# Designs tried in a protein design run: designed miniproteins, single chains, continued (4). Part 53

Each design is a single chain, and the fold is of that chain. pLDDT is the mean over its residues in the fold that is shown.

## One batch from the design tools (miniprotein)

Design m13952
Fold by ESMFold2-Fast:
Structure m13952 (fold): chain A 103 residues (1-103)
Amino acid sequence: SALERMREVALEALRRIEALARERAAASDDPRVHATAERILALIERAREELAKARSPEELLEVFVRFTEEIRALADAAGDEALAAAIGEIHGEAVERLEAIRA
C-alpha cells in the first residue's frame, strides 16, 4: 500500500539521521555532544513508535515532519549547524518522496 511504502521511506530517513548522531558521539569525547546525540536517538525511537501507529498517509507525513523538525532544532540549539543542515537535507528529500507516493 501507499502507507506502507511511505513508512519505509520515513524509517530509512530516520536511520540516516541516527547514523549521523552516532557518528557525532563516536568522534567526540565532549559530554555535551554525547548528551545531544542521546536526545536525538530518544526522539528517533519515539518517532518510530508513532510512525508504526500512523493510520493514514496524512498522519504519517505529519508525524515524520514534526519529529524531524524537532530533531533538527535540537542539533541547531546544540550549535552543530552542519548536523542541523544534514538533517534538513534528509528531511527535504524524504518529504519529496513521501508526497510523490501520496499523489
Scores: mean pLDDT 91

Design m13953
Fold by ESMFold2-Fast:
Structure m13953 (fold): chain A 100 residues (1-100)
Amino acid sequence: SLKEEIEKKIEELEKLKRELKKKYEELLKLEVGSEEHEEVKKEIEKLLEEIKKLLLELEKLLKESTDEEMKKKASKTMLDVGGLLTLVEARLWVDKKIAK
């Protein structure tokens, strides 16, 4: 059902959000410009792409839904994920500026 598809996408986003948070915390412990930092950065960039794709898919499903409670639940997850994306992308931008 549409509801089950939305719930699955929310669960996938929550899982990727947790993975992104762990990788972000790992990135913060590494020296900017080190080989290890560059490797974790690439892993984060892949996660950002996957999350952005899922957000787009969830948005499309929500346009078809009339379930207001499901829309509220999805919106909360999307806001939480969007906030983390903004923070992570800002960090990557700052690190690039420092490294020149």
Scores: mean pLDDT 87

Design m13954
Fold by ESMFold2-Fast:
Structure m13954 (fold): chain A 55 residues (1-55)
Amino acid sequence: MEELAKLSPEELAELARRAAEELGVPHAADFMAEEARKGGAQGLLGAIELARLLS
């Protein structure tokens, strides 16, 4: 997770989109990408946790 702090907001957004597809919620990709962009690594992790709870 420390490695996520080295990624740009755009790279974090791309990871969020991939995570949405991997978790089976591709329709949430835009939402997760936005959370990652504005919240950085914590935004990405929060979006993944929310997606996991909703799946």
Scores: mean pLDDT 76

Design m13955
Fold by ESMFold2-Fast:
Structure m13955 (fold): chain A 58 residues (1-58)
Amino acid sequence: STELIVEALVEVREEKGENFTLEDVLEKLKELGLPQSVLEELSKFKNVEELLEWLENK
């Protein structure tokens, strides 16, 4: 799951540039087949910065 999140972040950054949003990341993760339960958990973050902080502390 963490590896998929990192892959989604890289792909979204390549497609959208540095101003990509958490919504862009969640859509990419949905395309990559991440479970809805995990998507719901991640959607509680305010922005990409909170998601990155969470990943750093995993």
Scores: mean pLDDT 78

Design m13956
Fold by ESMFold2-Fast:
Structure m13956 (fold): chain A 75 residues (1-75)
Amino acid sequence: MEKAKRLMEEIAEEQIRAAREGVPSSELAERLKPLGEELEKLYAEDPEASLAAEEEVLKEKEKELLEALKARKAA
């Protein structure tokens, strides 16, 4: 779970940064590609632990991400 949580935190932080900076989806996708590949491996090994880690990180980061997206959309 530790590695999955760390990867999901990095993904969430990168998405929040991209939302604030107005990074194009294609650029964000390239930045997240290596993290996404690692995450897929973890889901294949232990989907339940990976889902639990994702839910925990999303719950903590969701408000911050939504505020960043809201600010960007308003611009």
Scores: mean pLDDT 74

Design m13957
Fold by ESMFold2-Fast:
Structure m13957 (fold): chain A 58 residues (1-58)
Amino acid sequence: SMAAARAAGAAAVAAARAAGLDPHESGKQGWTAAQTQAGADDDTANRGAAYGAVLAGL
């Protein structure tokens, strides 16, 4: 679901940023997490990652 993908993306971005990763790398971590949670739906994963980044303050 989009909500689950968004939450996964936000958590991955927050964790990557806490680990000291660059914003770009953090965004890629969020994308990957959102895509995994969404079940490889590119549109849902992309939106999930974008919302995740916004929620994480990026």
Scores: mean pLDDT 72

Design m13958
Fold by ESMFold2-Fast:
Structure m13958 (fold): chain A 65 residues (1-65)
Amino acid sequence: TEEEAERVRKAVLEAGGTEEEAEGAEEHVKYLVEVGGGDAKVTADALIEGLKKDPEKTIELFKSI
């Protein structure tokens, strides 16, 4: 979980997000996996894919939760 959350954090920073946005994304991945019971790698891969296709919209989604 921590390793996959760190992957999303790095992807946010790579996409031009702030340190706070990167921390929010990391916590979002942990929340979805720990509370939602989802697969950590699948969750991280989906969010990273979103960041590659539309970084601004994907970062906004992390804030809306």
Scores: mean pLDDT 75

Design m13959
Fold by ESMFold2-Fast:
Structure m13959 (fold): chain A 60 residues (1-60)
Amino acid sequence: PKVVNEEDIEKLKEAGPDDEAFKLELLLEKLKELYEEIGASEEEKEFLEEQIEIHKKHIE
């Protein structure tokens, strides 16, 4: 997608598995930007909300 570059993906990969919390946070931020940019449909919105919930449950 236009909003998420190869640069963003590379940064996520660079974080690596040890920085899962950081990686998830970055992914969540990019997903939010994608969401607003493309005006995602309801199904996409629900999917993004699920991802956000997973992230929050991971931290607490």
Scores: mean pLDDT 60

Design m13960
Fold by ESMFold2-Fast:
Structure m13960 (fold): chain A 66 residues (1-66)
Amino acid sequence: KEYVEKALEAIKNGDFDKALDYLEKAAREFRKTNPEAYGLLMGAISALIRGDYEKAIELVKKALEL
């Protein structure tokens, strides 16, 4: 879950390009092993692209619990 943690830190620091890169890497790791976490991370990527940072943080935190 290292990439998920780094993504959350990047969002908090306003480094959205790094956050997207880390979320994509995390999603790739979970795609086959944890479909629920994968869905949450894809949702977080979509929220971040739309500028909905609060929703992105919420979804990333939920993925960390899985």
Scores: mean pLDDT 83

Design m13961
Fold by ESMFold2-Fast:
Structure m13961 (fold): chain A 74 residues (1-74)
Amino acid sequence: MQQVTVDITLTAASADKAKAIAKKIGGTHSGNTVKLTKVTTADDADKLLDEVGKTARDVGASVKMKVTLKPAQK
């Protein structure tokens, strides 16, 4: 099985927007920053990234996203 570590960092325009995004995607927030780390399959990682992007747009437009995909040891 191929697994990857998805590390997503979002910076929202406000702490309230960051909190809303974190609640929807199952991540954590600190001030204006949202973090999500998940170990999943490469296929599921793509779907997760799309879902996170849609959630960010739904909450507000002022979001910067950093994504790191790392191979996970089996």
Scores: mean pLDDT 73

Design m13962
Fold by ESMFold2-Fast:
Structure m13962 (fold): chain A 75 residues (1-75)
Amino acid sequence: SSLLKQAEKLLERAKEILEEAKKDPSKREEAIFEIEVIEGLLRIILGVAKLINDPDVEEIEKILEEVEEILEELK
């Protein structure tokens, strides 16, 4: 679905931000903020996917869980 494709792009961005923060610890706080925004967007995407009974709901849930794990790693 288009929602799954958008969720996948957000996950890729979160992974890029994590790698940048690992290279430069001074960017950790900025990275946390940016990934928290991505998490919020994914929660909205998941909510919409559930509302419209999107076939990719479980895949979107897994992406949200991965972003939550990335965020926890940075904290």
Scores: mean pLDDT 88

Design m13964
Fold by ESMFold2-Fast:
Structure m13964 (fold): chain A 67 residues (1-67)
Amino acid sequence: SMMDKIEEILEEAEREATRHVIQKDYESAIEVLEKALKELEKLGASEEVLNRVRRGIADVRKLKEQA
């Protein structure tokens, strides 16, 4: 279903971004989340889902500034 696909994209993107953050590769983490945001927007994901990804991007950017 479309919801299963949205959940899969979100989960995979969060998992991959977390892996990059652990490696201190903040730019790659941001790129993964930005790509997922664009894909989720095209699929018509809810604003709740889109805002979750936007918050993730903001959090990673903040970590990069503190590094």
Scores: mean pLDDT 88

Design m13965
Fold by ESMFold2-Fast:
Structure m13965 (fold): chain A 55 residues (1-55)
Amino acid sequence: MLSEEELKAAAEAAKKSIAGEWTGEEAVRHVMEKTGLSREEAEAAIVYAVAKGEA
């Protein structure tokens, strides 16, 4: 479902959010800006990255 580029952006956002560097809102915004995904798609991408062990 996600491209490697989308997954990479989502994984980076998830890692920074988990580390406390970004809020969940900032993480979602980052993925949207990098990939062009909608908010709902960006949220799903971050969840997928965490589930896949990329975060």
Scores: mean pLDDT 78

Design m13966
Fold by ESMFold2-Fast:
Formats: structure tokens, sequence, C-alpha cells
Structure m13966 (fold): chain A 58 residues (1-58)
């Protein structure tokens, strides 16, 4: 959906700037960065779930 698209786009932008180090960030740091990018709380929650799923594959 639209919220998932915005979450993925924001994570892609963070990955482009900071690389794999974003996977080592705390949930609080990720929330702060995503909030600064203009994401809603719902979009931030989706982004955090996506990062946790990605970490489970590593």
Amino acid sequence: GENEKKALEALAKLYAEYGESILDWSDEELRKRLKEMGLSDEEIDIALELVEKLKSLL
C-alpha cells in the first residue's frame, strides 16, 4: 500500500546515504531519522517492522 511504499522509499534513501550501518541503529534512532524525513507514525512502524524482518534474514 501507500504507507509501505513510503516506508520502503525512506529506508532506501537512508541506505543510500549511510549504507548497512542503518541495520545497527536503535529503534529510537531509526524513528528519529524517519520522522525527520516526514514519515507518519504508521509509516515509521512499517519501516521498523521491515528492518526487523531484514535483520532476521542475516
Scores: mean pLDDT 83

Design m13967
Fold by ESMFold2-Fast:
Structure m13967 (fold): chain A 87 residues (1-87)
Amino acid sequence: MEEEIKKLKELAEKGDAKAALELASLYYQQEKYEEAIEYAEKAVELAKDDNKLVAEALSLIATAYENLGKKEEAKEYAKKAAEAEAA
């Protein structure tokens, strides 16, 4: 687990959007919602041309905010995810 996180973090720092999203998913599974949001935001930033990956990352941010009780942020990111999926 920790070794996988380290490798994914290195790949994300090198510009791998998929690695950033995988890392965000891993943190989400561990209920580390703040870290999940951080890496999902990085995935959005890196995946500018990949609408599907952007939508997946934004959806993960929305569900993570929902788990943190931040309902307004969750709604905003859910809307952004739907817009990215439609593009």
Scores: mean pLDDT 83

Design m13968
Fold by ESMFold2-Fast:
Structure m13968 (fold): chain A 66 residues (1-66)
Amino acid sequence: DEELKKDWEEEAEELLEFFKKKVEEGREEKVKEAIDKILENFKNESEELKYRNELIKKVIEEVLKE
């Protein structure tokens, strides 16, 4: 659903900002912990969740570039 896609896009944007803030605060271990939990959830994906997982994966890639 388009509404769910928008919610996931907003969630990904907020997640990216959250991780960047935590890295800036020197809490890189917390970021890694959160990433590990998110990646574990990817194992139980559905067609609807694939789009959400792709958005979150892009956030993770962006954070790890920093």
Scores: mean pLDDT 70

Design m13969
Fold by ESMFold2-Fast:
Structure m13969 (fold): chain A 99 residues (1-99)
Amino acid sequence: LSPRMRVEIALSLALMAFSILKLSGILSEEEAEEIERLLDEAMEAFEAGDYERALELAREAAEKMEEAAKKIEDKEDSEEAQRLARLVREDIERTLEEL
């Protein structure tokens, strides 16, 4: 895959994970706004051709998703949300190494 396509896939996975967590109602308004801002900045960096910055911002968003997931009172939901956020973060980190 081209570098652009690899980054686009990583960003798409991060956006999908955020959408799932937001729709599940497990993110506070404050947490959702912080993650959305980071993902918006990542998309702007991607559009500008700054793939490294786009992935760094997406990684920060994934880390915030993982931290938010840890606060979920239901252990099963917390574990699943943490796994989703970690999977996304690991894909972003791997993509950064391949650039």
Scores: mean pLDDT 87

Design m13970
Fold by ESMFold2-Fast:
Structure m13970 (fold): chain A 73 residues (1-73)
Amino acid sequence: KPLEQAPKEAVEKMRKLLEEAKKAFDEKDYEKAIELAEKALELAREYPNSIDAGVYEVAAAVLIVVTKKEKEK
């Protein structure tokens, strides 16, 4: 599959969702952090051939896993 550029608006939305998810995590609002990270992950998966989207997909997936572990404590 050729590498495709995700629209700048989609990349910006992914970034903002991930930033908000990280902020929620820092504030110990783990449920909000998971919800926002899942939204970023879903949006990134709409652009599977985009390198930018792939970076946000990995970051969101990692944040979800880390947040779930913290919530279990």
Scores: mean pLDDT 80

Design m13971
Fold by ESMFold2-Fast:
Structure m13971 (fold): chain A 120 residues (1-120)
Amino acid sequence: KLEEAIRHVQEAVEASKAGDTEAAYRHALRAAGLIGDLVREAIQKARELGMDPETLAELERIASEAVVAASRLVDMITNGEKAEEAGRALVRLAEAAYEVSKDPTNIEKLREAVEEARRI
């Protein structure tokens, strides 16, 4: 999952640099979709582990923010706007989403990745 997301980001950035906006959008959107899958897995695992309602609500909130941030990065890559920087931020979001999917208590890693993406 993580390797697939990273590969799609790399393909999206290369397509963007080549002026292939259709391929850039398709690959970037697939990477964002995989990030969405990973944060949904994190939320499901948190519920299964009996995470307290307040912490679960915070995970749900930052997961939603991660999906919104990923969508903005998809638009940037598609439009060739800071495509390499946006690509790196999307990879960091994928890595953070993967870490939280393994350990849903690690909310801070996802929050840090979202904050970094927002600074672009």
Scores: mean pLDDT 89

Design m13972
Fold by ESMFold2-Fast:
Structure m13972 (fold): chain A 65 residues (1-65)
Amino acid sequence: TAQEHRERGLEALARGDYETAREHFQKAIDIDPNDSESLANLGLALSRLGKYDEAMEYFDKANAA
């Protein structure tokens, strides 16, 4: 479920596993494209990976959701 992916993404962020966090938040928004929380957290994970342009796109989507 989207909730399970959000939860696993947050656990991965807490561990500093930003690639796993990105994967889980991406799966959450694949299920629920308007999940503002997952969109924002995907942006956060991308920022931690140094992917700043992609991070800004997801922050913009989160604000629009």
Scores: mean pLDDT 84

Design m13973
Fold by ESMFold2-Fast:
Structure m13973 (fold): chain A 84 residues (1-84)
Amino acid sequence: MEEKLKEIRELLAKAIEAARAGDLEKAKEYAEKAAELALEVAPEEAEAARARAEAEARAAGYSEIEVEIAGNVAAALAAIRALE
C-alpha cells in the first residue's frame, strides 16, 4: 500500500508538470495511471471524486481532455486523502 501511494504521488506530480508545460495529452496519460492505482487502493472515494470533478469541469465548459484530467487527478487526490 505505501509503495502504491508513493507511485500515485509521483504520477500526480508528473501529470501536473505536463499540464504546466501545456502537454495535455501527457498530463492525461499520467493522471489516468494515477487514477487506476487510486481505484485499486480506495475505489469508493476515487470513483466519487472522479465523477464529481468531471461533472464540475463539464459544467464549467472545459474540453473533454481537460474533464478527463480533472477527474483522474481528483480520484488520485481522494485516494491519498483516504489512506493518509
Scores: mean pLDDT 84

Design m13974
Fold by ESMFold2-Fast:
Structure m13974 (fold): chain A 87 residues (1-87)
Amino acid sequence: SAELLAEAQRLIREAQEALSEAGKAYFQKDYERAIELAERAKELAEEALRLLEQVPESDLVKRYREKAERLIRAAELMIRTARKELE
């Protein structure tokens, strides 16, 4: 349980970093790289949610679930926006 929570926290951090790099790539008009990094951020955040489902419910677990869900939504928006720039 503690190991799963720690791994989920690590995945959320990595997802946040990937999404930050996606934003930088988007600003530089590297839309293909922005999509790649945002897709990675989404995958990492989705895996974090999967691990959190196996951890007993607590306020802390709920907070990390909410963070992962926000990261997934932000990544999906980045993917959609960057794909539109390539049209």
Scores: mean pLDDT 91

Design m13975
Fold by ESMFold2-Fast:
Structure m13975 (fold): chain A 65 residues (1-65)
Amino acid sequence: SVEEKIAEGRALVADPSTPVEELRQAVAELAKKIQDEAKTPEEYHRGVAEVQALLDAIRAREAAA
């Protein structure tokens, strides 16, 4: 479900040792899940916000490298 993929993404962001490659994979998987399974505008917007959080985490980690 979209909610499960959001929870997975949040767990990855919360772990500072998560590699950027794993965060990028989470972005791809969550984006696909939103496209395939989002049933309401609210669910879609929530998923998009979580994708942005993943992208922000990737940028922060790459900037620190």
Scores: mean pLDDT 82

Design m13976
Fold by ESMFold2-Fast:
Structure m13976 (fold): chain A 61 residues (1-61)
Amino acid sequence: STLDEVAEINREVAEEHRELIQQASRLHRELAAQGRGVEAAEAAGQALQPIIREVNERLEK
């Protein structure tokens, strides 16, 4: 199914980009620890943009 395909692609991309995900998580934790939850979410979202683009590119085949 399409949902299973999307889940598999997300899993593969996450494994390939583990370091980037770890960097985004660390940035989120640092900002959130300062009480800057909105900034934490925005910064993490920006840091994960390359992963989002990669998933979308693979979904386009």
Scores: mean pLDDT 76

Design m13977
Fold by ESMFold2-Fast:
Structure m13977 (fold): chain A 100 residues (1-100)
Amino acid sequence: MEEIKAKFVLMAAITDLEVAITLVKNGKIDLAIQNVESTIDLLKYLAEKYPELKEKLEEIIEKLEKLLKEIKEGKASEEEAIEELEEILKEVEEVQKEFL
């Protein structure tokens, strides 16, 4: 495993989620969407490169894609979006701990 490379990508995903949460709190929804999409791309990359993480990462990706649709359709409140993003952030952090 290229552990250092995977750690860097996971740190980037965590940072993008933290930024997305801050952007939602500030009403910058379009920018928050871009950061969530970036996070999904990073996690998909990791799932393809590290089959051992695939099941856990696919679950997180599915949650992010569902939330992204709800935000884009105006079906998620700001509070609901923040709570779900914070839960997903914690799940990504647990993957980082298990991998490292």
Scores: mean pLDDT 84

Design m13978
Fold by ESMFold2-Fast:
Structure m13978 (fold): chain A 71 residues (1-71)
Amino acid sequence: SMEELLEEFRERVEEIARESLEKGLSEAEFNQRLAEEMKRFLEENPDLSEEEIEKAEKIALEVYFEFLRKK
Protein backbone atom coordinates (compact mmCIF):
# COMPACT_ATOMS: atom_id res chain seq x y z
CA SER A 1 0.00 0.00 0.00
CA MET A 2 0.98 3.65 -0.30
CA GLU A 3 1.16 3.97 3.50
CA GLU A 4 3.55 0.98 3.74
CA LEU A 5 5.61 2.39 0.85
CA LEU A 6 6.00 5.78 2.59
CA GLU A 7 6.82 4.08 5.93
CA GLU A 8 9.57 2.04 4.19
CA PHE A 9 10.88 5.27 2.60
CA ARG A 10 10.99 6.94 6.05
CA GLU A 11 12.95 3.98 7.46
CA ARG A 12 15.46 4.17 4.59
CA VAL A 13 16.07 7.95 4.91
CA GLU A 14 16.32 7.64 8.73
CA GLU A 15 18.96 4.91 8.21
CA ILE A 16 20.86 7.23 5.81
CA ALA A 17 20.77 9.97 8.50
CA ARG A 18 22.00 7.55 11.20
CA GLU A 19 24.88 6.28 9.02
CA SER A 20 25.77 9.86 8.01
CA LEU A 21 25.97 10.94 11.67
CA GLU A 22 28.07 7.85 12.57
CA LYS A 23 30.50 8.61 9.71
CA GLY A 24 30.64 12.34 10.57
CA LEU A 25 29.43 13.41 7.14
CA SER A 26 28.93 17.09 6.31
CA GLU A 27 25.50 18.61 5.64
CA ALA A 28 26.39 18.73 1.91
CA GLU A 29 27.36 15.02 1.85
CA PHE A 30 24.18 14.05 3.72
CA ASN A 31 22.05 16.21 1.36
CA GLN A 32 23.60 14.42 -1.63
CA ARG A 33 22.78 10.98 -0.16
CA LEU A 34 19.24 12.08 0.74
CA ALA A 35 18.69 13.45 -2.80
CA GLU A 36 19.99 10.18 -4.32
CA GLU A 37 17.55 8.14 -2.19
CA MET A 38 14.64 10.43 -3.15
CA LYS A 39 15.58 10.03 -6.85
CA ARG A 40 15.76 6.24 -6.46
CA PHE A 41 12.36 6.18 -4.66
CA LEU A 42 10.67 8.23 -7.41
CA GLU A 43 12.28 6.12 -10.19
CA GLU A 44 11.12 2.87 -8.49
CA ASN A 45 7.59 4.30 -8.12
CA PRO A 46 6.78 6.21 -11.36
CA ASP A 47 2.99 5.99 -10.78
CA LEU A 48 3.02 8.04 -7.55
CA SER A 49 0.49 10.88 -7.42
CA GLU A 50 1.57 14.48 -6.77
CA GLU A 51 0.15 14.19 -3.20
CA GLU A 52 2.18 11.01 -2.54
CA ILE A 53 5.36 12.69 -3.86
CA GLU A 54 4.67 15.67 -1.53
CA LYS A 55 4.34 13.24 1.43
CA ALA A 56 7.71 11.66 0.56
CA GLU A 57 9.29 15.14 0.27
CA LYS A 58 7.88 16.06 3.70
CA ILE A 59 9.40 12.87 5.20
CA ALA A 60 12.81 13.70 3.68
CA LEU A 61 12.61 17.28 4.98
CA GLU A 62 11.71 16.13 8.52
CA VAL A 63 14.68 13.71 8.56
CA TYR A 64 16.96 16.47 7.18
CA PHE A 65 16.06 18.82 10.08
CA GLU A 66 16.59 15.98 12.60
CA PHE A 67 20.07 15.45 11.10
CA LEU A 68 20.87 19.17 11.52
CA ARG A 69 19.69 19.14 15.16
CA LYS A 70 21.86 16.10 16.05
CA LYS A 71 24.95 17.43 14.25
Scores: mean pLDDT 86

Design m13979
Fold by ESMFold2-Fast:
Structure m13979 (fold): chain A 63 residues (1-63)
Amino acid sequence: MPSPLVLEAEILEALGRMARAVGDLELAIRLYEEAARLYREAGDEEGAARAERLVEEARRELA
């Protein structure tokens, strides 16, 4: 079973995608950064790397 931290990170990642879809890039970045932190705490390196890429993508859209 995935750890509770991984599940929480997945929820935050999904919320970040929703925020990005409605144009709230600042909220999306914060949610993706928190997701990356939780994935890292859980030892999910793939999840952390994905969330970090999403942060970079959202930051590029904001700039």
Scores: mean pLDDT 85

Design m13980
Fold by ESMFold2-Fast:
Structure m13980 (fold): chain A 64 residues (1-64)
Amino acid sequence: SAEEIAKKAAEAAAKAADGAEALSRAGQVLNENHAGPEEIKAAAEALAKTGTTAAKQASQGLAM
């Protein structure tokens, strides 16, 4: 589901040292799960709610 993919992306990004790494990790999770626009949107929202600078930067990177 979109929520499960979003959670996995947020968890992967949480292990990142910076926004670029967080975006890369989130993007890999999305790609491996064949994420569409709805899943990408859910992941961006989950990352924005995480509260870290790296996760917020990754959320902005996912927003088209």
Scores: mean pLDDT 76

Design m13981
Fold by ESMFold2-Fast:
Structure m13981 (fold): chain A 80 residues (1-80)
Amino acid sequence: SLEEFKEELMRQVEYLLTHETDPARLRAGLQTVLDYAKKLFSKEEFLEFLDWVKALAAQSPDATHAAIALALVDAAEKEL
């Protein structure tokens, strides 16, 4: 279901922000998740997902990880 896909994408974001130490791989992985979310979700659901990613990124102890996630979310919001 769409809800199951949303939960899987959320788990992938959490995993990348907590475990991926390479900034280039983190960026690529997060971009892939955002691309899937954009294709699967309505505009409203996608905006809610982006807000959740921003909130999660703000809780990251790694400033580089937070900056990468926030930049990708900002770019995605500007393309809507």
Scores: mean pLDDT 85

Design m13983
Fold by ESMFold2-Fast:
Structure m13983 (fold): chain A 86 residues (1-86)
Amino acid sequence: MKVVLTFKNLSDEQKQQLLDLAKSYEAKGKDVEVKIEGDKMTITIGNVSIEEEIGLVLQAIGYELDGHDVKIEFNGDTTNITITFK
C-alpha cells in the first residue's frame, strides 16, 4: 500500500525533522518521494506494510492530541494523512 503524508505550516526545523523521517524510510528500502512547497511538505511512501501504516496513523493521532489539525482518509490502496501545525 501507499501512504501520503502532507504537512502544512512547517518551520525550517520541522522540515529537517521530516526530511530525516523520509530518509529513514528510504533506508528501509521503501519508495519515497518528497515535495517541498514553501511551508508545505508532501512525503509519499510506497510499499508500506500494514504495521508501518498503523504506526503512521498512530503518529498522526499523536499530532492531533498535541492540538494540531489532522485529517486521515483511507482510499483503496492509499492512506492520506494531512497535518497542519499550529
Scores: mean pLDDT 85

Design m13984
Fold by ESMFold2-Fast:
Structure m13984 (fold): chain A 97 residues (1-97)
Amino acid sequence: RMEEIKKLLEELKTAKLEEKLEIVKKILSLLPTDLVVAFQEGFADVLDGGLNDKSLKELIEKVETEKLIELLEKLANAKNAEEAYEVGKELGKLLLE
């Protein structure tokens, strides 16, 4: 699982915009449900509407690929729901101007 996530993070560096959305969704699908839920709640606490396909596309378009990879790596290495929640908040703040 973690090795698969690392490979997907590497693929994000060279992927086209449409491929990036699929890769991010794949990474999220490989994470424990509790971490994904906490991550989504943290994002929703900062950005109205929460995390969905539209907000994920906006993240991929507006956020630097290196920063997106950094946050997804932090999420994948989160030890508990609290750490995953904080990553979600950081990601949401990047969409606020």
Scores: mean pLDDT 79

Design m13985
Fold by ESMFold2-Fast:
Structure m13985 (fold): chain A 71 residues (1-71)
Amino acid sequence: APSDKELEVETEVSLYVAAATIARKAGDLELAIEYYEKAVEEASKAPDNPELAALREQLEKEIEELRKELE
């Protein structure tokens, strides 16, 4: 079972991803990138969690795509 700390990381990551999604839908791509970066940083606190590792890779790709849209 995940520790309380891992559950806190998962919750925080979910909140940042939700905030990034809302910002992206609002057209605020810079804010969306900021929240995705916060989600990646938070997910990195649980490096042995394979689900968070996979999510981090996906979020890093989303950040790259959004950065290209700002160029």
Scores: mean pLDDT 82

Design m13986
Fold by ESMFold2-Fast:
Structure m13986 (fold): chain A 75 residues (1-75)
Amino acid sequence: SLAEQAAAALRAAAEATLRLGKEAGVPELGEEAARRLREIAEEVGKETDPEKIEELAREAEKIAEETVKKLNEAL
């Protein structure tokens, strides 16, 4: 389902975020972003409304963009 695919993608993004944070020397930043992404993944997994799934996906994209910016500032 769309919800299952979105949740899986967000969990993969959370894992990538944890790895990048460790590689950048700021594991705490990666851990915080991963926690937020996993929370959204859990919400998406419970959703049946495609519009709400899309809104949650946009929120996850925003978290990813903010995290990349902070990682670039830390390097």
Scores: mean pLDDT 80

Design m13987
Fold by ESMFold2-Fast:
Structure m13987 (fold): chain A 68 residues (1-68)
Amino acid sequence: SAILKLIGQALRAIGDENLEAKIVGDNTLVLTAKGDGIKLLQQLKEQVSKDPDLTATLEGDTLTITAV
């Protein structure tokens, strides 16, 4: 299930002190970088973009991941 993949990403992100994680609606995870977290967002975008059930958009310090 795409939503279960999204929940898995959220649980990983919550453990990181440089990221703020928020679930929006039923299928979207928003990650915001704190301080040096921007490189981590770039790495996460690349990893998520390899999954066909997920869409990742990086805009400034914010990575938006949507389950489709």
Scores: mean pLDDT 75

